# Designs tried in a protein design run: designed miniproteins, single chains, continued (4). Part 53

Each design is a single chain, and the fold is of that chain. pLDDT is the mean over its residues in the fold that is shown.

## One batch from the design tools (miniprotein)

Design m13939
Fold by ESMFold2-Fast:
Structure m13939 (fold): chain A 58 residues (1-58)
Amino acid sequence: SEEAAEELAKLIKEAHPEWTDEEALEAGKYIVESAKEAGATEEEAVKAAKESVEKFNK
């Protein structure tokens, strides 16, 4: 969904500040779609990304 992709884009930008907003959003959309193709939920994809960013930055 758009909301999940936007949330992932925010997390991606925190992990990769060199990426543009557009690049981060496209990556977020790709992750959501790839997760769904693999049988994971959008919520699982967002949670995994958030935990990864928090571990990397903290």
Scores: mean pLDDT 73

Design m13940
Fold by ESMFold2-Fast:
Structure m13940 (fold): chain A 72 residues (1-72)
Amino acid sequence: SEAERVLAEARELLEEVARELVARGEISEEEAREGVERALGAMRRGLSEEGAITREEALALLRREIAELRAL
């Protein structure tokens, strides 16, 4: 399905961006793993038919989810 394709592409992009943030020391590996899963969960709940997200959108979504995780 289109939703499955979009989520698969989003996972790859989110994991790539998260790896870059970990490599730069901005987040931990645990925050990266949890942040990606939280971001994908948010996308699944709010998914529109507009297709794949950009790298900029992926970064913004990860930053938001990690900030929420840190507030727990």
Scores: mean pLDDT 77

Design m13941
Fold by ESMFold2-Fast:
Structure m13941 (fold): chain A 71 residues (1-71)
Amino acid sequence: NEALEYYEKALKALEAGDIEKAVEYANKAIELAMKAGDLELAREILREMARGIAIALGLDEEKVEADIAAL
């Protein structure tokens, strides 16, 4: 569960408002999921982190949700 471990770290960084660390940990989690051949997990991590980061940056939540739904 290396991908899940980094995903958890990314979520904790996001909760702390540390967007730079959240992005770093999210990228590592996606990389690990892809190396494991788990494309669905990689997509889920990307979708959830993109939503959380966009909201934290004050982007349009409705537009972000629409774009994520297309993933």
Scores: mean pLDDT 80

Design m13942
Fold by ESMFold2-Fast:
Structure m13942 (fold): chain A 60 residues (1-60)
Amino acid sequence: SEKLEEIAKETGLSVSSLESLKEALKTGDEAVRLAALAELQKLGISREKAEEILEELENL
């Protein structure tokens, strides 16, 4: 997926890591979402942009 490759370039994460995160987010577990937000922010991504990325991953 081109969108997955785009997010990988933006975040520095591998496509495999993003696929795993996508599957985890589909469970609807709030703890998974909060952990993912914190991890993206540690990479220097703003909270607003991290929320946007997670929303995109859920809809792929």
Scores: mean pLDDT 80

Design m13943
Fold by ESMFold2-Fast:
Structure m13943 (fold): chain A 82 residues (1-82)
Amino acid sequence: MGKEILEKVLAESEAAAADPELAEAARLSAEAVRAVEEGDYEKALEALEKAALLAGEKLGIPREEALEGARKSLEALKEIAE
């Protein structure tokens, strides 16, 4: 059981090591999920916006669309937490 999770985490860590921007976006997304679980929606939105801007810059997504995506992600996470 734990070995399968470890192998997945290792594969993701190797992918993140090849792309530091994706590694930072993943860390920010994890912080946002924890903030939602704690009820800190302002902190969650801030982390989601930073992650979306990092990923969006690499993918060529306009800043306004990335920020709108972050707001929609927060709404979805809030619904799941209910």
Scores: mean pLDDT 71

Design m13944
Fold by ESMFold2-Fast:
Structure m13944 (fold): chain A 76 residues (1-76)
Amino acid sequence: LRKEAEEAIKAGDLEKARELVRELFDRGDDATALELGGRVRAKEGDSEGARRTAESAREAGYDDVAEKNFELARQS
């Protein structure tokens, strides 16, 4: 599931990537879902959306994910 989502993001298939991120949340893999969700938002040019996923990750205690998504928000 994570690999499929990463492949979809790399291919620019952001619709499929969003579906796979939702599946990750449904399966309880919140850390991976937030990380990849931030990458999808950054690829869409939605810096504010990427920043919000970073804030959610921080609130959930996923500090590494939060740091990565804040960087993506700044770079996009």
Scores: mean pLDDT 82

Design m13945
Fold by ESMFold2-Fast:
Structure m13945 (fold): chain A 68 residues (1-68)
Amino acid sequence: SGIEKLADEVVLLLIENDGRITKEQFLTLAEKYLSDEQVEKAKKLLSEIESEILTPEQIQKIIEELSK
């Protein structure tokens, strides 16, 4: 599924960037693998996070919400 591909690519990017990715990097991957509706949902979830940098815990919660 698109969610699984997003999760896999995010894990690779986290490994490359010492456990940190930006909202922009996450959104770019979401736009690549998810439907327009899921991308809009991702944008809303990202807007609730004050930091531009996402933690692994925040990413896991977003992916869980997108899987609903």
Scores: mean pLDDT 84

Design m13946
Fold by ESMFold2-Fast:
Structure m13946 (fold): chain A 80 residues (1-80)
Amino acid sequence: AEEAIRRANEHLAEAERLAALAAEALRAGDYEKAAEYLREAAEHVERAAEALEGVDPELAEELRRRARELREQADRLAAM
């Protein structure tokens, strides 16, 4: 359980770093690069959800929803 939580936190920290890079790309007007970073962030959020599925299935489902929302945001930015 503790190892799964630690692993999930590592993936969530990487997702936050990638989201910050996406924000920087948006400030630079690079919507394609921002979309790419958000898709990569979504992948890390999904890996966090996988790590938590056996420990906290409800939180895992919430994280899967968050990953879908990040991909939808990325798709909208890529269409701009």
Scores: mean pLDDT 88

Design m13947
Fold by ESMFold2-Fast:
Structure m13947 (fold): chain A 106 residues (1-106)
Amino acid sequence: MKLTVVFGSSTFIAQVMAELRKKGIKPFILKDSTVEEELEEAKKAEHVLFIVEDPSKAKEIIDKIVEELKPDEIEIYVGTEASEEAKETARELAKKFNGKLIEREE
C-alpha cells in the first residue's frame, strides 16, 4: 500500500487530493483527529492520505501509522507557504522513512 502525507494550507491539501483523483486514486483519508478511530479501516486501503492538522504531533502520529500500515511507498507533500516547523518535520520524516519529499508552491 502507499502512504501520502500532506503538510500545508487547505488550498494545498485540495490540490494534492485533486492530483490523486486525476490519477484514479481514491485514498482513505486520515487526520490527526481520526487516526485512533479509523486506523484499522485504513489497513484495508491500497492508498492512505494522512492530512497533518498539527505539525507538532506529526512525528508521533506518523510513526504509529507507518508501524501499523507498513506501507511499501511513502510520499510527503509540503507547501512552500507551510510553517517552518511543518517543513522541517516533513524533511525529517522523508529522511527517516526513505520517503519521497515533494515541496510545491501553494
Scores: mean pLDDT 84

Design m13948
Fold by ESMFold2-Fast:
Structure m13948 (fold): chain A 71 residues (1-71)
Amino acid sequence: DEYEKIKKYLKEELEKLLEEREKKNPAPEEEIEKARKKIEPIAEEGAKGLYELGITIEEVEELKKKAEEER
């Protein structure tokens, strides 16, 4: 259950980042489609790694907040 929550969270965050990038520098549709196809496997690998380390969805959210503060 935790793995699926982390995976969903990462997938949604990656999609938001792609959308933000599209707004700043619109890329050809083909490039956007390629990036979208990479989201699923990246989210799966990331979620698996975090889950194996015993990281919870709450900790993932905390890490994101910290990263945003450092931007």
Scores: mean pLDDT 75

Design m13949
Fold by ESMFold2-Fast:
Structure m13949 (fold): chain A 70 residues (1-70)
Amino acid sequence: MTTYVVIADAGERAEEVARAVSKVPGVLKAFTLGDGLVVAIAENEEAAQKAIDTIRAAGGRVLSVEKITP
């Protein structure tokens, strides 16, 4: 299964954005790192795209999207 890792900068909204992204179908995990960063792990490309859309709608900026094949 191909996994997608989305990393975004949400600043002061990082916890709010992570919570919103965690509710996206197909997002396996969403959490905050220091300095306002949000990380979301999506089970497929569709979930990754919806996570990106959710981040942008909440005022976050997507920094990278990584495709991981086990």
Scores: mean pLDDT 82

Design m13950
Fold by ESMFold2-Fast:
Structure m13950 (fold): chain A 67 residues (1-67)
Amino acid sequence: SRARLEELAERLEADPDNEEVRREVIFESALLAGISEEEARELAEADEEKQRELIERLAERRHKELE
């Protein structure tokens, strides 16, 4: 939920080096954007290169849906 994401964002602001909270923020943000739980989890756990690949793949799927 958005309330959960805002709470997690506040926690990340208090402890910016907390990777667990950062991953939860990414996961919840992805779910709010309409990304599946499986893909949101992959995005949250992925390194920077893998995150870029997943985002590009999601953008391609959305583009095909709009055509």
Scores: mean pLDDT 71

Design m13951
Fold by ESMFold2-Fast:
Structure m13951 (fold): chain A 70 residues (1-70)
Amino acid sequence: MSVEEYLEKLRELLEEAGVPEEEIERLIKAVEDGDGDTVDRLLVRMLLEGVPLEKVQEMARLANEALALL
């Protein structure tokens, strides 16, 4: 799977979870920039804002797979 395919799946999950578009764009940009620390902080923030743990775990998996390909 390509970086673009992982990012597309990540965006779909974020949209399904009701994450605001501004936060989705920040997370996608952090992955594209290879900024794993920012990705981790944003995912933790989403968990604290009420996104279910199982969804955040899948988001983290997709983000980390994309980061591993950069």
Scores: mean pLDDT 84

Design m13952
Fold by ESMFold2-Fast:
Structure m13952 (fold): chain A 60 residues (1-60)
Amino acid sequence: MKGLYVAKKDVASEAPSILSFKKGDVLEVLKVYPDGSALVRNLETGETGLVGSSYLEPVE
């Protein structure tokens, strides 16, 4: 689902297309893919990248 989510854990990524984030960061979901990944924007850093939806918890 599109909307605001919170990161469930810290993630550090080596891939340029994958977003690194910290547990508790608020992520805006921009696009959801059928494979369960999502394109998100980290509202704390302003960075955009791909994340696995299993790392995301809905805000509301």
Scores: mean pLDDT 74

Design m13953
Fold by ESMFold2-Fast:
Structure m13953 (fold): chain A 73 residues (1-73)
Amino acid sequence: MEFEEIELSEEEKQQTIEYVRQLIEMLLASPDPELRELGRRMAELLERYEAGELSFNEFLRELERLLQETLAR
């Protein structure tokens, strides 16, 4: 029912996932504990997407929620 569908090519989806993986690695390597927490939460979402528990669009929505929560601090 929600019309927030992002129509990306297979290549664009793969590039997005690769970018997110790189970002997670950078966050987990951070000396800042808040950034490491964000990295762990993002990694959990990526694992759920790869397990088929989340669609690509659901994965992006959950990422947006995490970023909004972090930026609101």
Scores: mean pLDDT 76

Design m13954
Fold by ESMFold2-Fast:
Structure m13954 (fold): chain A 87 residues (1-87)
Amino acid sequence: SLTDAQRMRRGNQVIRRRTQQMSRTYSPDTVRQMSGLMLQGMQQYMNGHSRDQVISSVRQQMQQRGMSDQVTQRTLQGINEVLDIMD
């Protein structure tokens, strides 16, 4: 079984890789917001929130910020990969 520290380390590795990939397509401000939301999703999951609660929370925040559907989908895909690697 993975420890919480090992799970967080794996999640952070996914966030770093995705941040580098997204930097090729999006502005620095957009990438910062996307990576920040992936980190927030990981932290919420570690604090006992379900995947559905994390995804709903992040989607709502992105909608409130006026982020595009494409940016939203890519960020949520990143969060799902982070949560998958932590389990």
Scores: mean pLDDT 89

Design m13955
Fold by ESMFold2-Fast:
Structure m13955 (fold): chain A 82 residues (1-82)
Amino acid sequence: DPERRALEAQRKLEKELLDFQIEHILEGLKKAKEKSTPEMRKLYDEEIETVEKMKSLDREKRLEVDKEIAERRREARKKLEE
C-alpha cells in the first residue's frame, strides 16, 4: 500500500527529527545552565526535565510540546544574548 508506506516513512522521519531536536535542545540547555546564574539554573533544570520526559511521549504530544519549547527557547536565547 503506497499511501501507508509513505505515511509510515514520514512518521519514522518525524520521530528521528524530533529525537534529534530533543537531544540538541538538551545539549544547549545543559551548556546554558553551566553558564547561567543560580536563579536561572533552577529554570533550566525544570526545562531539562520536561524535555527529557518528551522522549517517552507519543509523537503527537512531543510535536506539540516541541513547538512550545522551541518558542520559549528562542526567547530565552534572546535574553541570554543580552
Scores: mean pLDDT 70

Design m13956
Fold by ESMFold2-Fast:
Structure m13956 (fold): chain A 70 residues (1-70)
Amino acid sequence: SALEEAIAAATRAAELAREGIRAGDLEAAEAAAAPLEARVREAASRLNEEERRKVHEHVGALQAENAALY
């Protein structure tokens, strides 16, 4: 489903960002994650309001987890 696609892509993008934080190369990690972030946006365009909120909450949780590594 589009919801599963969005969550999976967001999770993978967050994993790449996390690897970049640990490696000290955020620019390379951001470049690698960009296609996955585009996939999240594309999938989100096919979601209803409640599903979009779930994706937003999931992304927020992943970003908070990555921020804790600083």
Scores: mean pLDDT 77

Design m13957
Fold by ESMFold2-Fast:
Structure m13957 (fold): chain A 98 residues (1-98)
Amino acid sequence: KVAEARRALLAGDYDTAIAYAEQALKEDPNNVEALVILAEAYLQKGDYETAISYAEKAIEIGGEDNPYALLVLAEAYRKMGDFEKAEEYEAKAIASRR
C-alpha cells in the first residue's frame, strides 16, 4: 500500500519505499502517489534518470498540477547540472501549489 511506501520514504528507507510503491503500482498502474514516491526514492538514491522517468509519468497521468512530481524534476535536473530545466520545473511547482 502507498501509505507504507510514504512511511518508508520519510524514514529514509528508500529500498523499502520502492518495494511498497512498486506493489501499489502492481495493484493500480495509474497510482500517481506511488509514482511520486518512486521518483522521490530514486532521487534520494542518486538515480536521477529513473527519478525523472517516474516523475514525468506521474505528471502524464495526474496532470501538471502535482507540485511533488514537479519538485522532483526540478531537483533531479539541478543535480544533473541542467539549471534551465530546474528553474522551469521549480516555477511550475510554485504555480501548482494553488
Scores: mean pLDDT 83

Design m13958
Fold by ESMFold2-Fast:
Structure m13958 (fold): chain A 59 residues (1-59)
Amino acid sequence: SSEIERLFREELELSVELIKAAVDYVTAETEEEKERALKRADELAERSERLARERERLA
């Protein structure tokens, strides 16, 4: 269905953002930058998990 396809697309987009956050964490020059990147990664991971569960319910 279009809903499943949209959720899958959103999950892929979040995965890309999560990778970017991980790169920001590894390449950060300050502890404050690392903390911000880690917080973003955590929030994105939670959102990704919720989308994955919703997609499973629709399948």
Scores: mean pLDDT 81

Design m13959
Fold by ESMFold2-Fast:
Structure m13959 (fold): chain A 97 residues (1-97)
Amino acid sequence: SEFERLLEEARKLIEEARKEEDLEKRLELLEKALELAERALELVETEEQRERLRELLEEIRRLALEVLKEAEDLELILRAIGLILRAIGLLFDLELL
């Protein structure tokens, strides 16, 4: 399943982001995970897939909030805010399916 492939790759990126000490690199990994999650949203057919994608998006949002709390560089702060807002938007879209 393309959905399973996208979700698995996004999960790997999130796991790498959790271990990454460099905030910029952590944010890049989370941004890539969100792109995969956005693609996975188009493929949601079941309630189980919706719930799994919701959990993934909530984890991305949580980790992006951690970056925001630690970031002192305006560029990283703005990128983290953008990622959080985009994740919230996708969570909203997911609930409307």
Scores: mean pLDDT 89

Design m13960
Fold by ESMFold2-Fast:
Structure m13960 (fold): chain A 77 residues (1-77)
Amino acid sequence: MEEAVRLLREAADAFSKGDYEKAIELLEQAVKTGDPEVARQAAEFARMLATYAEKQGKNDLAEKARKVAEEAERIAS
């Protein structure tokens, strides 16, 4: 739990600084911890990031974020 929560906080910090690539990497790590509550939050955050990245023309980053959201949704169920 502690590691997963730490990764979510770091992802939020990276996002606030405009580092979307770092944010998605941290979300991916948070999802890999297997914590369902953290995974639910990570899924929502990753879907938001995917939409934002797509609007910025960063299609590769958007695709990576979508895959993280899908994996997170599987764990959150």
Scores: mean pLDDT 82

Design m13961
Fold by ESMFold2-Fast:
Structure m13961 (fold): chain A 67 residues (1-67)
Amino acid sequence: EEKLKEEERLRTILDLIAQGKYDEAINIVKEELKKDPNNPVALYALSIIYYKRGELEKAKEYYKKAQ
């Protein structure tokens, strides 16, 4: 049941990022990556966070992994 809520959790991550709550978003993203290191939405969320923090190189790396 909880694993079926991954879509909603990923949406929550993106909402938190949009609100500037990066610490909360990072915590959820790390939980997702522990379950599936290739989770494209979790990797994409990390790329967005790094981009917004000005870490363009890291943002590009995670974006590539999300593909």
Scores: mean pLDDT 76

Design m13962
Fold by ESMFold2-Fast:
Order: C-alpha cells, then sequence, then structure tokens
Structure m13962 (fold): chain A 76 residues (1-76)
C-alpha cells in the first residue's frame, strides 16, 4: 500500500524531522501502516519517539505491539 511504502521511506531517511509524521502514521486505520511506522521510528532511533512507541505497545494488533517493543529496544 502507498501509505506504508511512504512510511518505510521516511524511516530509511533517518531524518528526525519526520518523527511527527511517523507518530501520526501510528494511528492509521491500516495495521500494515502502523507496523511500518513503529519500525521506521526505531530505525531513526530518537528519544522523541519513546512516548508514541509506548502507546503503540497497547495496539490491538500483535504485530504492531512487537514492532513497537523492538523499536524501544533500539532507542532505550
Amino acid sequence: MERAERVRELGRSGDPAHIGELARALTDPDPEVRVAAAKALGEIGHPEAIGVLRQALTDPDPEVREAAREALKRIE
């Protein structure tokens, strides 16, 4: 899906300016987009992402929760 691909591209850029857009992507109705956003935030690795990743640990989709947990391990 186009949204998930864009989110992955933002993560690959490593630019912390994209953290706000990635945080919004964590609220996307598509769990594939939310998984991509959690992984992208982990790749950027900035502490600003810790709060939104902790919220993603309560996501209804288990793959999103696992991606958020792994991202937090990279940052913390």
Scores: mean pLDDT 82

Design m13963
Fold by ESMFold2-Fast:
Structure m13963 (fold): chain A 63 residues (1-63)
Amino acid sequence: MVGGEYEVVVDYTATTPEELSLKKGEKVRILGESADGQRVLAEVIGTGEVGWVPKGVLRPVAE
């Protein structure tokens, strides 16, 4: 699950400096995925901020 645009479906607050805080409705680009598939490395479209987020807070923009 690398590349493409994804939408944040629920607000998420970063718990560590390596994570992103995201708001519902934001768009992100997926840069990578954790080995266990539970987290993704994402870039916020518009700000360029990069960090880890739980995979479950994102959905594909075009299903």
Scores: mean pLDDT 77

Design m13964
Fold by ESMFold2-Fast:
Structure m13964 (fold): chain A 109 residues (1-109)
Amino acid sequence: MSEEEVRARAEELRKEAEEIARRETRRALAAGEDLRDAAHRAANRVANKVLEANADLPENAKAALQLLASAYALEAMAETAREAGAPEEEVEALRRAAEAARRNALALI
C-alpha cells in the first residue's frame, strides 16, 4: 500500500477524529479533568474506528492509519485547548505527541 493511499484513507477519518477530539477536550476542560486522560480516550476511540473501517488492510497499513488518525485528533485537541486558554506547556505537549504519531506512521509505510 502506498503512502498516498494511507493518507487518503486517514483524510476520510479526519473530520470524525477532529470531532471526537474537540468533544473530549471541551468535556475535560469543563470538568477540570487532566488533558492527558482526555487525549488517551480520544486516541483510543479514533484507533478503534480505524480498525473497524479498515479490517481489510495489512497490519502495517492499519497501524499507520491509526497513528495518522491519532495525530489528527491530538492536533485538534491542542487547538481546542489553546482556544480555551489552557497552559501553553500542555498545548505544546499535545502538538509534540501529534508530530511523533505522524512521524511513526510514515515510518511504517
Scores: mean pLDDT 80

Design m13966
Fold by ESMFold2-Fast:
Structure m13966 (fold): chain A 94 residues (1-94)
Amino acid sequence: SAEDIEELRKLVEEFFRAAMAGDIERARAIAERLLELMRKLNVPEELRRRIEETMERIIETVERHGTSPEGRAEVYELAAELAELMNEAAEYLA
């Protein structure tokens, strides 16, 4: 539904906000909520797993590199990958 798509969009934005602020505990909690919502909306397990792995890589990159140019570039690449996976997930919500 449109409300579910909006909730997923909001959770992705909150995830990046928490991760970029270095609030790893909050970022992980938001990721868990995102994945649970996708599970309830029947997004395939393989796609949910890829999304989970991409979110974990974002968190690990922020922990390792912080605000360095290297870390920022890697986060932007992972954010693009996450956006592609979220677009794939949205097809199961329509």
Scores: mean pLDDT 83

Design m13967
Fold by ESMFold2-Fast:
Structure m13967 (fold): chain A 60 residues (1-60)
Amino acid sequence: SMRKRRLALGLVRLQLPDADEETLERIAEELLRAFPDADLSTLEARQQALAWLAERYGGR
């Protein structure tokens, strides 16, 4: 859904603020595939998503 995609993009931007639009969109799609049933509007799901992003894209 558009709302889930927007929330995923926001989370990716928090982790990778300098990433280009294509990179943000690609990683957001990966995040949505990893958490297809997650409600990213909840604090719990957002924390899980941010931890997933930190493991994969943090510390580069």
Scores: mean pLDDT 82

Design m13968
Fold by ESMFold2-Fast:
Structure m13968 (fold): chain A 83 residues (1-83)
Amino acid sequence: SEEEEKRLAELYEVWTSDSVRERYVQLERKVRAGEELSPEEVKELERLREIARILDQIVAENDTETVKELLAKWKEAYEKLLG
């Protein structure tokens, strides 16, 4: 639990790093401003939204086994964003 919570915090900090978080915020701002996204930006935003959704689920989850499964999904989603 504590070890998983620490690992989640470290992963959240990496995801909310200047480059990744600023890019997510930039793309969401473009959508709110009614700007057209390129096909590449649409794909990137979909991946970033999936990462954010999984993190929200982890934060709300009380079952340790489910948290482990969600952490694995988050890691997979983040790896897809990077490669």
Scores: mean pLDDT 72

Design m13969
Fold by ESMFold2-Fast:
Structure m13969 (fold): chain A 83 residues (1-83)
Amino acid sequence: HMSPELKEAMERVEQAAAELKRLIEEHPDDFEGLAEAYLRFQRLAQEAIDLAEKEGNPSAVERIRRLAQEAADLFREVLERLA
């Protein structure tokens, strides 16, 4: 079972991932804004991982890592467009 704190942290991670995807679709040339959104996502993901580790919830850790990989793949596509 997930704590309310971990659920909230996970929700913030999911919202940050959705916002990053939205910015990539709407403003793909705003690299500064995209970088800020990606850094915010990374910070929230790390906070959620730290909390999930403290609570002994490996399934939550795996879910966050999956979201992080998805976000990294999307950001890589942005960087490839720059090349």
Scores: mean pLDDT 84

Design m13970
Fold by ESMFold2-Fast:
Structure m13970 (fold): chain A 100 residues (1-100)
Amino acid sequence: MTKEEIIEKLREAVELAGRAIEQSGLPDADKLRDELIYHAVKAVEAIDSENYEEAIKHLEEMLKIVDRVLAQLPPDHPVRPLLERAKEILKEIIETLKQK
């Protein structure tokens, strides 16, 4: 996978997770979204600089945010599939970067 392909997958994960957080109805949705975007920006900067250890750190923080949102939502909440998909993409990116 190229750096461009990794960054594109990361953008997909951020769009899915960001949309899910906004539609979640959680009181701290804006804060959670801002934290997600912060780590996404730092991950992109690290990937572009080929600092894969730093990128993995920020991607792992994004996974923690997704898991925190999932933990607060009822099992039948309609945004859960978007968060689960974002989580799978983030895990794929982390595994790919660990091989570099």
Scores: mean pLDDT 87

Design m13971
Fold by ESMFold2-Fast:
Structure m13971 (fold): chain A 91 residues (1-91)
Amino acid sequence: SEKAYKEAYERTLKAFKNIAKNLAEAKTELEKEITRGVLEVYISSFATASRHWPPEEREAALQGGIDAVKETEGLPEDVKEMALAILESAL
């Protein structure tokens, strides 16, 4: 489960840092909406896919994702809350 946690943590942290950067650099409302949509699809797909994994691996991966979201700097609060709600509901 340590490997599942680490892989989920690293991938989620990288993805969310990119999302935070793209949201900060977005020049139009359309660019912001597209970026938010991509994040929502990613996190929802992660949560849904986790339901098919062994319980210990699922819990470790979801916790890695949760910790990565919480540690991401510069993410809008509403985006962070949405992502955390989806991941925590899958636990």
Scores: mean pLDDT 84

Design m13972
Fold by ESMFold2-Fast:
Structure m13972 (fold): chain A 122 residues (1-122)
Amino acid sequence: SPEEEAEIKALVEKLKKTSDPLEIEEILIKLSTLIYDNEENKQVVVEAGGIEPLIKALQHENEDVAERAALILKDLVENNPENAQIVVKAGAIEPLIKALQHPNEGVAIAAADTLTVIVKNL
């Protein structure tokens, strides 16, 4: 809907500007909800420039932020080869490989799942 598109654009702009891990986590939770089983909303995130700040969030020291960012990247790439190509070109592979070594198992598993989905869509 136009209301959901406006919300996604606002959330992506906030994600680009904030450094507060609690605010980042809240933004990522809201983005996850909006893109759930919604291909149009996934495309709004990509077109709003959401991939770059999501890759940055994936590298965050806060485990909840890193895990949620990896899972959103996975959802954006799922059954979407064009988004897979964009995510790879934006530099997601090296941070995802590094996240496989993360001491938090949720982050490591999310990174592994995201890499698997990217490879399947290349």
Scores: mean pLDDT 91

Design m13973
Fold by ESMFold2-Fast:
Structure m13973 (fold): chain A 65 residues (1-65)
Amino acid sequence: SAEEKLEEARKLIEEAKRYVEQGDFDGAQRLLDEAVKLAAEAYEQGLTKQASELLAEVNEIRKKL
């Protein structure tokens, strides 16, 4: 479901934050790319606000890479 995709995207974003803290920017980028894919799919399925919020968080993390 779209909700399951958002939950998975959130888990990937939290894991990506840990990778950033450890200095593994390549690992973080791979997880963020997957989170973007899942959030975009959830957006297309109608969870536009929640998906947009996750995409904004991804963009903020990417600024630190």
Scores: mean pLDDT 88

Design m13974
Fold by ESMFold2-Fast:
Structure m13974 (fold): chain A 63 residues (1-63)
Amino acid sequence: HTAEGERLLREGRLKEAREAYLRAIEEAPSADAYRNLGRLLEFEGDLDEAARAYAQARELDPS
């Protein structure tokens, strides 16, 4: 699912990329999926939502 989102983002299909990332998170939450969502949200200018997605990624993969 995240690989599909990355392909869609590369193609400029932002809405479909967002839906792919959200579906990936819903089916199997992972730090990678939340980081990809954060990057997409930053690209769209949703900085507060991007920060929350990155925070969730750190929660799932604390280092």
Scores: mean pLDDT 75

Design m13975
Fold by ESMFold2-Fast:
Structure m13975 (fold): chain A 65 residues (1-65)
Amino acid sequence: MEEAKKALVRGTKALLDGNYEEAVKYFEEAIKIDPTNKAAHRFLAIAYRKLGKTEEAEKWEQKAA
């Protein structure tokens, strides 16, 4: 749980800095550690949206619902 939180924090910082590819990596790590973390699914979808990867974003939005 704590490691998933660290990955979320790192991903969020990358997202705010405009480092969307790094944000994707950290959010994927958070999901790998805690697959039930809906926040990580939502943030990953946002990061994919920022990268213009609409199909990937929709996939993760569905998992977050």
Scores: mean pLDDT 81

